# Designed miniproteins, single chains, continued (2), part 62

Each design is a single chain, and the fold is of that chain. pLDDT is the mean over its residues in the fold that is shown.

## One batch from the design tools (miniprotein)

Design m6261
Fold by ESMFold2-Fast:
Structure m6261 (fold): chain A 75 residues (1-75)
Amino acid sequence: MEEIKEAEERFREALERLVRAAQAGDREAIEQARQEAEKAWNELRKTTKEAGAEDRLKAFAEEAEPLLREAERLA
C-alpha cells in the first residue's frame, strides 16, 4: 500500500516538473523531467499490477498518456 502511494506521489511530482520545464521552454530540463516521469510511470505501473489494482492504473494512464506523448514529441 505505501509503495503505491509513494509511486503515485513520485509520478505526480515528475509530471509537475515536466509541465514547469515545458512552460519555461528549457529543453534540457524537459529532457530530464521526461526521463523522471517515464521512470516514475513504469514504477507505478509495476507496483499497481503486483497489487492487482489494474483498474486504478488504467485511470492514471488515461490522465498521463497525453502528457507523456507530448513530452516525447518535444524531446
Scores: mean pLDDT 72

Design m6262
Fold by ESMFold2-Fast:
Structure m6262 (fold): chain A 58 residues (1-58)
Amino acid sequence: SRLAEAARELTAPLVAEHGPDDTAAQAKIVRAGKALVDGHDAGKFDEGVRTAREILAA
């Protein structure tokens, strides 16, 4: 699905670089995933993707 593809594409660099023990990277991934789901559920998928990118860039 679009949601699953976006989640993989946005988080792949953090997963590859930091691994499972990086709690800060994992917290960003969780927050970004929530933004994607919330945007999708609201019918505002593109806004969710933008918010997720902002979270991952912080």
Scores: mean pLDDT 73

Design m6263
Fold by ESMFold2-Fast:
Formats: C-alpha cells, structure tokens, sequence
Structure m6263 (fold): chain A 76 residues (1-76)
C-alpha cells in the first residue's frame, strides 16, 4: 500500500470515529514517507479526538515544520 493510500484510509477512519485505526494507518504512512505533512496532521487530529492534547500539539507542530502552508494543520 502506498503512503497516499494509507493517508486516504486514515482520513476515512477519522470520519468513522475509528481513531486508533487512524493513528495506525497514519503512522504507517509516515514510515513510508516521513516528510508527509498530511499524515502528521491526521495523527494530530486523531490524538485530539482521543483526548491526548500533548501528542496532538506535537504532531501539529511537526506538520507545520514540514509544510507551513498546511491550512488544515493551522486550524487544529
């Protein structure tokens, strides 16, 4: 599975409320493409939904370090 496919599945898991699955899929995407800002943004959103604000902020910061123009990450 490509990083892009994993990101698509992670985004779907977020929409379905499967936050643990979204984390797993986004982590796999990062393993394949460690500079993918979208994968870090999905991790931040999933951790925010899980109530882990510290990890959520860490991954927001990481997404913005990779892509400062990422509007979705800025809104988290």
Amino acid sequence: MSASELIGEAARALQEGNYDEAVKLAEKAIDLDPNNATAYRILAEAYKKLGNEEKAQEYVDKALEIDPTNEAAKKL
Scores: mean pLDDT 80

Design m6264
Fold by ESMFold2-Fast:
Structure m6264 (fold): chain A 96 residues (1-96)
Amino acid sequence: AAAVERRAEALLAAAKAGQYLDNLEVDPVGSSENAARAIAKAAKADADIARETIQRHGPGLTRAVDVRGEEFLGRLDREDASAGAAVREAVAAVRA
């Protein structure tokens, strides 16, 4: 029961993360902060859904890092260090 509820919460958080990353050009500060919180929320609820979301949005995450740098990564680390590490790995893969 709890696992099904966490999966649904992770999917909703993942969908919101994608929407925020799509809005980086309109609101870089607010969208990057909201994307970081949404990714961390997804990671806390379901690590596999967070991993899939991070991999799918690699280009958008790379853009967030390029525009906001350590502020975006620092927000991720404060919300969930595991999510921060996963985003760094995905960004490195996009840049390879």
Scores: mean pLDDT 81

Design m6265
Fold by ESMFold2-Fast:
Structure m6265 (fold): chain A 109 residues (1-109)
Amino acid sequence: SSELKQLAKQILSLKDPQQAIDLTQQFIQNLLATESDPQVILDKLYELAKTIYSLALKSDDPTSLKNAVAALTVIREAMEKLFPNDLEANIQVGVIALMIGVLTYLSKL
């Protein structure tokens, strides 16, 4: 969505990974406060992860790559905690772990 793309751009442009963690956690907290449908929550978390990853791959900024890794880690951990026995969520968590690995390799972290 346009809003998730704007949030992903904001996350990548932040000063440091701690700010990326804080903003991503705030988004998840607000999502859980406003959405009651587990499938909608899962879909939005995964869409945000895919959007962050797509934008990070187009970035030459080392800080943006580190921010993306930090945000993706927060999303992955939230999905693991919220959906521990959901097959779709477990597959998506695996995909996000691969995204983190790729971006970490590119950032030389």
Scores: mean pLDDT 92

Design m6266
Fold by ESMFold2-Fast:
Structure m6266 (fold): chain A 84 residues (1-84)
Amino acid sequence: MTVTLSKGDSLDMKEGDVWELEGSEGAKIQVTTTGEVYLEDENGSTKILDGSVVELNGKMKLVVKEGEATVTVVEGTVKATKLK
């Protein structure tokens, strides 16, 4: 499943979900979470805190380890592909 999100759009993610996010140049997302969410790229895995704004540089994976997460596009356009 692949979804294209524009500024102001949101996507709900569930525990166990893995999404690949590909942003347009300068794209930014806000992540809200009730549990544990990690952003994975070529350099490793970083825990995301509730309400964090993340700039998308290339392809990144968002991993919902515990609870739920919502991704909202705050700048640009994001292509989200569900991997798991």
Scores: mean pLDDT 84

Design m6267
Fold by ESMFold2-Fast:
Structure m6267 (fold): chain A 63 residues (1-63)
Amino acid sequence: TPEAKKAYEKGLEALKKGDKETAAKYYRKVVMQYPDSEYAEEAKKKLEEIIKENPELEPLGAK
């Protein structure tokens, strides 16, 4: 959907700026709100990479 692509691109823009918290929020939005989109798999991989490097950004209760 256009919304999934827009959210994914916002995440990429945030990463280019070094804003990993904002990037994680947009990738999480793609995964949670648009799981059937072609962007969901890539967003999930990007989110996992960010959380691995910044464990404080993982969702509450994701242990």
Scores: mean pLDDT 76

Design m6268
Fold by ESMFold2-Fast:
Structure m6268 (fold): chain A 56 residues (1-56)
Amino acid sequence: SEEEEIRRLSEEILRLGDRVLADPSDEELVRRRDELARRASELDLKRQQQLQQQAQ
């Protein structure tokens, strides 16, 4: 489900966040975290829109 996918992405973002804190100069880790955060945001927005349509 989209909720499960968002949860998995959030967990991965947290792991990458810890790595970025350890080495903030690692541009690849920062980029990867930002990509996952963007994807999670897109899925969350889509889910919210779907719920809004169903709530009418």
Scores: mean pLDDT 77

Design m6269
Fold by ESMFold2-Fast:
Structure m6269 (fold): chain A 90 residues (1-90)
Amino acid sequence: MAEAEALARAVVEALASDDQEKKREAFLALLDFLNTASDEQRRALLEAFLRATPPELRQDAAILLLRLADLAEDPRARRLAEEAAERLEK
């Protein structure tokens, strides 16, 4: 999904930046996507995010995903975010 890949890249760019507002916007966009998307779209986004995340940002990305899991309204979205975070934690 082109939109999922674009969102994943935007979030990684936000994590790499020192811009707190950009990080907040990326977080809210991810949360909205996870709450409104289908399971297929959620998996596509999380896989794209995992691929786009460089080694130096893995810890920050894992923290972001755990935060998203805490705020996700759909138990399936929460589980997918938790699984993605576990894959980033070495």
Scores: mean pLDDT 81

Design m6270
Fold by ESMFold2-Fast:
Structure m6270 (fold): chain A 99 residues (1-99)
Amino acid sequence: MEEKLKEAQEHLDRGIEALKAGNYEEAVKHFEKAIELAKDDPFLRATAYLYLGVAYDELGEKEKAIEWYRKALDLVDPDDIEQAVIGIAAATNLAVLKS
């Protein structure tokens, strides 16, 4: 379990680096792998859902971006300060895309 979470974090980090470099399709693949490996970590999954939404938004895949932001928002605990930050980011990006 801990080894899977470490691999999930490594994929999340590489996805973020790909996103910063403008390699959005590569970022999507890394975030999808992070989600698969982090089934037992809702915070890491919510973070990966948020970034997957960002990657799809950058690719012009508006409907997919909306779905992933919604999934991130649905998964976060709003009473947890660290998770609330992810929820606010997902809700803000979702509101912009729906307007």
Scores: mean pLDDT 81

Design m6271
Fold by ESMFold2-Fast:
Structure m6271 (fold): chain A 60 residues (1-60)
Amino acid sequence: MSEEEVAELVREELLKLGTGDELTAEKQLEALKRTLEKAKELGADPEVIARLEGMIASGG
């Protein structure tokens, strides 16, 4: 699973949680966490997983 495919998953999860003014930092973090779990299930590259974990740890 490529970094580009992961970016698309992040966009999809963000769209499910809201758009514009509805996208709080907490919702963005939730979208990243959901994307991380999907990336792990789909066998994404360990570097991609590590980047997602880094973004979650830094707060998005």
Scores: mean pLDDT 72

Design m6272
Fold by ESMFold2-Fast:
Structure m6272 (fold): chain A 92 residues (1-92)
Amino acid sequence: AVEEVRKLLEEALEAVEAGNYEEADRLLLEAMELAAKSGSEEAFEVLREGVKRVARAALLKEGVPEEEAERLAERAAEDALAMAKAKAEALK
C-alpha cells in the first residue's frame, strides 16, 4: 500500500509538470483514498510529503514566490492528511 501511494504521488507530480492539473487532482484523490484504506502511519507520512511536493510544484509553476509556495504547500499537505485520517475513521 505504501509504495502504491508513493507511485500515485509521483504520477501526480509528473502531471503538474506537464500542466495536466485535472489528472494531478485525480491522482491526489486516489492517493488519499488508498492511504485512508491502509490506515498506516507510514502511508499517511508518504501522503503528507507527496502532497507537499505536488502543491509546491504547482504553485511555483503559477509564479508564486518560493517562500510563499512552501508555506501554502505545507498547509495543503496538512489539509490532505486531515481529510485522509477523517476518511480512515469513517471506514471503521
Scores: mean pLDDT 85

Design m6273
Fold by ESMFold2-Fast:
Structure m6273 (fold): chain A 96 residues (1-96)
Amino acid sequence: SARLFSPAVREAVRRLVEEFRHLLSPEELRELEEMRQELANETDPAVREALEEGILRFQLLSIGVSARLSPELLRRIANAETVEEVEEIRRAIRER
């Protein structure tokens, strides 16, 4: 989807990612380092915001896949718009 997360949703996703960082593979951690390097070299604020969101979306989806969430929950991850939806995803990961 092309819709950016609200600030509250971004914060909820950050907390989920911090809790489940251990579910990221070495390959995914390498991809994240490349994304972070791109962010570190970017000076345009709008592009930086898009890159920061891209990093969060990549981490959230990777964690969901690693946690073996259902296809329905993975689609909900791709389309998450509310803090409540992120918290439901967080609970689903904890229950695996």
Scores: mean pLDDT 80

Design m6274
Fold by ESMFold2-Fast:
Structure m6274 (fold): chain A 64 residues (1-64)
Amino acid sequence: NVRESALQLAEDSLERAREAKEKGRPGDMRLALGRVRVAINALIALGDFELAEEIAKRAEEVEK
């Protein structure tokens, strides 16, 4: 299921981004946030705009 896989990718990648931020690893955080963007694009392609926006907001919070 593409939607299920996209959600799993988003959750795993957000976790990795938060961990990288806590450890002061900006390169690893950037890579993890890149994977979140792939998941967001997949959700948009599926028409799940509300979920894509929610994940995008969570990614923005990590980036700050």
Scores: mean pLDDT 85

Design m6275
Fold by ESMFold2-Fast:
Structure m6275 (fold): chain A 77 residues (1-77)
Amino acid sequence: MKEENKKKADEYIEKAKSYEQQGRLDEAARWYEKAGEYYNKAGDFDKAVQSAANAARLYLKQGKEDEAVRLASRGVK
């Protein structure tokens, strides 16, 4: 199950990168957020935090400060 969660998280990172390259920052941020959730379930906390940080960065680029703060708060809890 942890291995499956890590594979899904890796797949979600690839989707996020693809959407980011297309300028679809909302979709990219959501896929980074999902990747972080699955890395957390897999016990890969370093990648979970990194994925959440990438999602927060994309939300900030769009002026969505509340969404960025929500993701940062998750990394502290």
Scores: mean pLDDT 78

Design m6276
Fold by ESMFold2-Fast:
Structure m6276 (fold): chain A 69 residues (1-69)
Amino acid sequence: SKKIEELIKEAQEYVKEKGITTEVLMQAHVDFIKKLDEEQKKEVLKERGITEEELEEELKSYEEYLKKL
């Protein structure tokens, strides 16, 4: 949706401003997913071919990795 496109642009601008590193990309992804509403989350799940449980596990793994830095 158009709102998802806006959130993607925000994430891209954040990465551009902070520099392209694994940590910045992971943080941008975490923030992007957390900003999605239920319908937007369903669209992301469909596009990636993953379940909601898999997305939540990915998010948790990224947050745990970032916390260790």
Scores: mean pLDDT 78

Design m6277
Fold by ESMFold2-Fast:
Structure m6277 (fold): chain A 102 residues (1-102)
Amino acid sequence: MKTREQLLEEMEKLLEEARKAFENGDLPRAIDILSRMVRVLAELVRQATDPETREKLIELLKKISEVLQEARRAFANGDEEKALELVRKGIELMEQALEVLK
């Protein structure tokens, strides 16, 4: 398994990739990258030793998962404007998760 430092580096790289995909209007790629970030964040939650940090990360993980499910549905339904808004929100929530982890 990866160390906390390796997982944090992976999160930062994935966040940059998600932002680039979003800026390029590549919603499927942005959703895929955010889904990969959810897996990395779940591992960071498992490694969290501080209960307060763990609780905050679990709450963010739930919010991100809900936003991504809605983004996938909006995209599948052809609601590109709503999908774009939800992907942007997912990126913002991932930025908040990284701040909690620093």
Scores: mean pLDDT 86

Design m6278
Fold by ESMFold2-Fast:
Structure m6278 (fold): chain A 68 residues (1-68)
Amino acid sequence: MKITLEELVELAKKVKNARDLAEILQEKYGIPVEEILKEAGIKPDDDLSDGAKVKRILEAVNKLLEKR
């Protein structure tokens, strides 16, 4: 299933950086943290206060889920 931007924004508020968000997504969807960050073009310690970074993570995860 595809993840919504609203769901990711909500999760991003609960985490400190991109690695923490990717870890939650790994647990929920089974996609490795390193694959999410590489596909999104984001560093593990990157700030998620910018909605554009959250959207890049959304696009990366949905692309990786589509490859099944």
Scores: mean pLDDT 79

Design m6279
Fold by ESMFold2-Fast:
Structure m6279 (fold): chain A 92 residues (1-92)
Amino acid sequence: SEEIIKELEELLEKAKKAIEEGKLEEALELLEKALELLRKIEDPDVRIEYAEKVIKLCKELLKKTDDKELILRCIGLILRAIGLIIEAELKK
């Protein structure tokens, strides 16, 4: 659990920097890896917290692109993160 959270934080920091640098495809790959790790988090409150952080970074990415493919991939990540939040809330 602690090791997964540390890896998540490292991925999210790298994604944030990639977004700031305009490396949007790299940022999407990092965010996809973060979502895979979120599925391994059993604590619903922790999973919701980090899923919301993924959504926030996706929103920042959307502000930096007019590319249809990148927009659709980013929306797909937001929808997957919302699904993880709903699943976690149902476990409470």
Scores: mean pLDDT 88

Design m6280
Fold by ESMFold2-Fast:
Structure m6280 (fold): chain A 69 residues (1-69)
Amino acid sequence: RLLLVRIDLEGVKAEDVKDVIEKHGGKIVSIPDENTIIALVPESSLESLEKDLLERTNGKVSITVLASI
């Protein structure tokens, strides 16, 4: 199952974390500003993606599930 998620970053640019999202099977849908990413992520990969993003950003990231598809 895929989740449509919004990833909000503080002090880190979206372009600097794209590889982390792709590594966890995520597909970038849009980048509305330099610190926000909208992506489709496999539900089974969400927890590991969040842990990697928290490590890279020193906890300055939030992930909001917008929809399940």
Scores: mean pLDDT 82

Design m6281
Fold by ESMFold2-Fast:
Structure m6281 (fold): chain A 58 residues (1-58)
Amino acid sequence: MKVDEKTRKALRLMAEGKTLDEIAEEVGLSKEQVEAIVENLKDAGITPEEALKLIEES
């Protein structure tokens, strides 16, 4: 699966249990963009940890 670097970093921070605000600050995304990533994962039925593994296996 091809994703941009910011999405990959956000997924890693989500797996670490960081808050949306912390992720936004660390990655340089808006809180709304981080929330969009969470919604996409929920719609796909996968966890941040599962998504990160799929990206790293690709």
Scores: mean pLDDT 77

Design m6282
Fold by ESMFold2-Fast:
Structure m6282 (fold): chain A 57 residues (1-57)
Amino acid sequence: DEVIARLAEATREYIRLSSPEEARRAEALGVRGAADPAAAEEVMQQLEKRTREVRAA
């Protein structure tokens, strides 16, 4: 549950920093992580990388 909670927070943070199009992609990744908790860490890492890319731009 902590991993899923962190995934939800990472998704919201990315949404807040991104365009509406990117926000929908982040939501889709969040749904995948919630459906498969074993993959939640991988999804969270993807969101973190995307957040860094947005901030670097």
Scores: mean pLDDT 66

Design m6283
Fold by ESMFold2-Fast:
Parts: structure tokens; C-alpha cells; sequence
Structure m6283 (fold): chain A 81 residues (1-81)
């Protein structure tokens, strides 16, 4: 949607100027919704580097399921508790 495209541009600017776990997480969610699973994984991983989160681990698990990497998906689901 137009709103999602606008939010994506705003988040991309935010992660360049003032990166945060929250901004990376939101950017990962947006790329996941758009079906860009490789970028979703990259931004979720960057979020986890700044701040570990059960929700982010679960979302990475979902990303790797979509990519067909079920072993890696299982590892992230285990880390999510």
C-alpha cells in the first residue's frame, strides 16, 4: 500500500541516521509482508545484534520457513523459547 511504502522509506532513513533494534525490527516486518524474505532476515538479524528479543527470533523462524530452511527456522524458534 501507499502507507506501507511511505513507512518503509521512513524506516530506511531512520536506520541510516539513527539505527535501533525497533527500527530494524519494523523494517524486517515490512520486507516480510512484501515477500522479500532475504531483506527481512537481514534486518531482523541486525535488530537481534542490538537487542535480543523472543518476538524477533520467532519472526526470523517464520522467514527461514518461507525460505525453505527448516533447520535454521527450528533454531530460531528454540531461541524464542
Amino acid sequence: SEEEAKKLKELEKEVKENPSAEAYFELGKLYYKRGNYLLAAEYYEKSLELEPSSETYRNLGKVYEELGDYEKAKEYYEKAK
Scores: mean pLDDT 87

Design m6284
Fold by ESMFold2-Fast:
Structure m6284 (fold): chain A 63 residues (1-63)
Amino acid sequence: EEPVLEVRADSPEAQEALGRALDHLMRGDEEKAVEYLNEAKKLGAEVTGSIDELRAALERARA
């Protein structure tokens, strides 16, 4: 099976932003997680599917 949520980040800045988004979500800081997700996208990260789907997946990972 191939996940429809695939994030492509070919720059270190975009990769860092993606990592920080997950880190903040795991810490329960979902506002920061969303901000870093948006920052990664602005830095050239491409998310297959939608940002809304990725946000939901990250929120589930917090559990």
Scores: mean pLDDT 65

Design m6285
Fold by ESMFold2-Fast:
Structure m6285 (fold): chain A 62 residues (1-62)
Amino acid sequence: SEAERAEKVLLESLRKYFESARPLMSEEERAEVEKIKTAAEMISFLLTRAVDRALEREEARK
């Protein structure tokens, strides 16, 4: 389907982005990315990490 093809293209684009960011990632983060098989899971991972890092930065400022 059109949606399935779009998801595969999005997932591949996200994986290329992560490949360039790989040296900045922890070993745990790299292992988690390798288990991701859908674009939805990849987006969820990115949002969760972004929120966690934002919260950690806010707590460090208090």
Scores: mean pLDDT 71

Design m6286
Fold by ESMFold2-Fast:
Structure m6286 (fold): chain A 77 residues (1-77)
Amino acid sequence: SIEEAKKRYEEIKKNSKTDEEFDKLVQEYARKLWREGKLEEAELLVLIHLMDKYQRDNTPENKEALERLKKYIEKLK
């Protein structure tokens, strides 16, 4: 479920030692959800994680990408 995916995201975030490890573990979990047919959960996880990455590196390109991701996530509600 989406709620279980969100819980797992927070767990991975709390237990990750570096941003690189956090990126890798989130992407691995999202791919697992994708393979299990949980497409909405996988997509939401990747989008939340990309938003976090773009906020950390605030280039004009990343700001535009973040705005697009926020708009997309709002459509999923």
Scores: mean pLDDT 74

Design m6287
Fold by ESMFold2-Fast:
Structure m6287 (fold): chain A 74 residues (1-74)
Amino acid sequence: MDEEIRRGVADIAIAVGNLALKQGDYEGAIRLYEKAIEIDPEHADAYRNLGIAYRKLGKDEEAEKWFKKAEELE
């Protein structure tokens, strides 16, 4: 099923992004979360984690934008 496959691939991208974030690879985490959003644009966790990664890079304005998108999906 396309929906199940799409969500599975997005979940893997988020999991790898979370690992990158934990290791301090914030730019790598951002790329992975952006890929997850490309695959599943309604995945609130991807937007929230993208906000966290941008905040870690000192991009607070961009981080706030992504946190807002995550809240809109809840």
Scores: mean pLDDT 82

Design m6288
Fold by ESMFold2-Fast:
Structure m6288 (fold): chain A 66 residues (1-66)
Amino acid sequence: MEEKLEKAREHLIAAAKAFQAGDVETARKHLDEAYRLAVEAGIAPEDASKHDAIQALGEEIARRDA
């Protein structure tokens, strides 16, 4: 779980940087990978929307980093 969470975090950081650069396509690809890792790590159920899964992942990362 922790290893998948760290990889998901890396993808979220990469997505944020891509959005700041205006590269929406690259940001979308990183968000897709973060979503996949969130589901695989059990942070979000497989039937969760991508939006809800990414929010849950962000909250879990923030909770652990607090």
Scores: mean pLDDT 76

Design m6289
Fold by ESMFold2-Fast:
Structure m6289 (fold): chain A 80 residues (1-80)
Amino acid sequence: LAELLDELIEAVRAGDDRRAAVLLTGAQLLLIGDILDGRDVEVAQELLELLKEAGKAWEAGDRERAIALLERARELAEEA
């Protein structure tokens, strides 16, 4: 997950909207899988919320906020 979040942050910084959308969807699906499997559910739910907020910021054109939220998600993912 942390590596995937790093790639997502780079895609957002580069303005590669298609790559960012694919990577964001992939990260969300991995977290949903963890929740369904009962793995680290609390952390997975927090990460999923951060990714949803980052997606909203990115759609609103607030790339600085999107990147900050993704950086927080990456930090949390490395602790799990």
Scores: mean pLDDT 80

Design m6290
Fold by ESMFold2-Fast:
Structure m6290 (fold): chain A 62 residues (1-62)
Amino acid sequence: SNLLQQLATALQFSELSDADKQTIAMALAKHDGNIDAAIQYVRANLSGDAALEAEAILKGLR
């Protein structure tokens, strides 16, 4: 069990698109589990509504 597995579980209950879910997972993986860096990445790469939902999910992993 690692942060990526916890994120995958949280994303299963989200209404985000599969593409947005993959972007969020890649953000966390690219930044070696650094949640704050992943949040900055999703803010730059997702639409406003998707970015806000992604931020809430990522913050829940802290």
Scores: mean pLDDT 83

Design m6291
Fold by ESMFold2-Fast:
Structure m6291 (fold): chain A 83 residues (1-83)
Amino acid sequence: SEKEIRAGELVALARMYLWLARRALKEGDREEAIRFAEKAEELAEEAIKLLESLENPSEEAKRLKKEAEEVAKEARELKEEAE
């Protein structure tokens, strides 16, 4: 569905921001790491909301939701580490 495609795009973008956050943290830029992690969490949460709005989620949609939840958790952990 269009919602599943959009959720997949949001998860991919969230993963990119999570990668940028990890890189910023390794380079000692805690402020930038927090900003990128916040963006990753926001995008992952948006993907979760889209996927939760599906009446009959496919197995692929369920997998995407699990991936989005994992990205959101990792982003929150990274923010705590960067603070």
Scores: mean pLDDT 88

Design m6292
Fold by ESMFold2-Fast:
Structure m6292 (fold): chain A 67 residues (1-67)
Amino acid sequence: VSEAERHFYKGLLYYLGRDYEGAAEHFLKAVDLDPDSDGAPIALRMAALALEQAGRTDEAARLRAQV
């Protein structure tokens, strides 16, 4: 299992636990580690969604512009 894949699953776990800031951090780390992966666009969208849930709407909008 890749390092990027591990961070993606950590992001999902945090999101389910309602830790949206932690979820966004791990989703963004997954993208940073493997930006060319099939999961990178999904991780970016999930990070934006997590930031929106955390009330960080400006950061979420900025990420959506990149996907």
Scores: mean pLDDT 81

Design m6293
Fold by ESMFold2-Fast:
Order: sequence, then C-alpha cells, then structure tokens
Structure m6293 (fold): chain A 65 residues (1-65)
Amino acid sequence: SKELEIEELEALGRIAESVGLVKVERRDGTLVLTAPASSEVGIKVAERLKERGEEVGAKVETRVE
C-alpha cells in the first residue's frame, strides 16, 4: 500500500538523518527530505529516495538548505 511504501522510505530517511545527511519531515502523506547545501552526499541521498518514491507511488519532496 502507499502507506507501507512511505513508511519504508521514512525509515531509510531516518537512518540518513541519524548521520546528519538529511532532515526528515512527514506532511499529509508526503515525505519531505531536506539536505544541507554544503553536503553533496546528503543531496544525492535525498534525490535517490525521491526516485525510489516515484517508482513505488509514494510522494517524496526534496529540499536543499
């Protein structure tokens, strides 16, 4: 289901958040991943999670700060 897919992506995002690569926020069924502008690795991780979300029909938005 869409809910299970977004929960899996949120779990992966939380692992990346634990090492300082992204911030994870959930808004009304959308997973928002914010990467520091200074972190090319963080930006790439957020982009890959967004691509995976599109493949499985989960809403993922990426931001850079």
Scores: mean pLDDT 81

Design m6295
Fold by ESMFold2-Fast:
Structure m6295 (fold): chain A 55 residues (1-55)
Amino acid sequence: SAPLAVELTLPADAATRDAVAAILTEGVARLEAGVPFEEVLRWVEARVAELEAAR
């Protein structure tokens, strides 16, 4: 991503918002399945980082 601060403030499009919602939803499902919080947190952070790296 090369955009300025204004584009980093919040998701610009529905696809990005949907992707974030899906990551959080799966994270909650993993917690409910008994995955440790630290592992879920790292998984969520990795998915968010991949999303940021895509643009």
Scores: mean pLDDT 71

Design m6296
Fold by ESMFold2-Fast:
Structure m6296 (fold): chain A 60 residues (1-60)
Amino acid sequence: MREKVDALARAVAEIIRTHGEEEARKAGRVAGKHLGLSEEQVREALERALEDVRAGVPLP
């Protein structure tokens, strides 16, 4: 994936952990638009972030 989409996915994953999925969805759209990403790219970043969190990212 492109670096911008990967960066967004990382940021969204952190928001999911701190604020939950609903907040991450909203924040991801705003951040994606700011980065010049398309709706499709934002959707891909969100999906990857959700999969990463679901795969069991441990709490520190």
Scores: mean pLDDT 74

Design m6297
Fold by ESMFold2-Fast:
Structure m6297 (fold): chain A 62 residues (1-62)
Amino acid sequence: KVDELIRQARKALLNGDYEKAIELAEQALKVDPNNPRAYRLLAEAYKKMGDEEKAKEYESKA
């Protein structure tokens, strides 16, 4: 389940759908709160959206 959420989040990120990538990565964290791949996806998505503060926060947790 978590691996599928991470895969779908990565596809959304690659397609430029940052809101969907964030939603799917957050769902992955609800299942596995310490998943480093989910934190990396959140950091990358927020960085691309210009939210440097959130990007740095999630980078620190990955």
Scores: mean pLDDT 81

Design m6298
Fold by ESMFold2-Fast:
Structure m6298 (fold): chain A 68 residues (1-68)
Amino acid sequence: SSMQQQQYEENVKLSEVGREAAREPSLEGRKRSLEYLRRGDPKKAEEALDEGNQKASKLASEAIKELE
């Protein structure tokens, strides 16, 4: 049971590290998307959000991998 609890706590910590690494690229994508929406370009707004999400996922994965 202690090993299962330790693995759960480690998984939670890895999720937090990934979320922290994803924070800035996610915010940048959202900000860029909102700017395109204000300019009346919903297609570019969606593309900016997708780009931000993909960059966030990549950085989250890289941050988790650096923890071995």
Scores: mean pLDDT 81

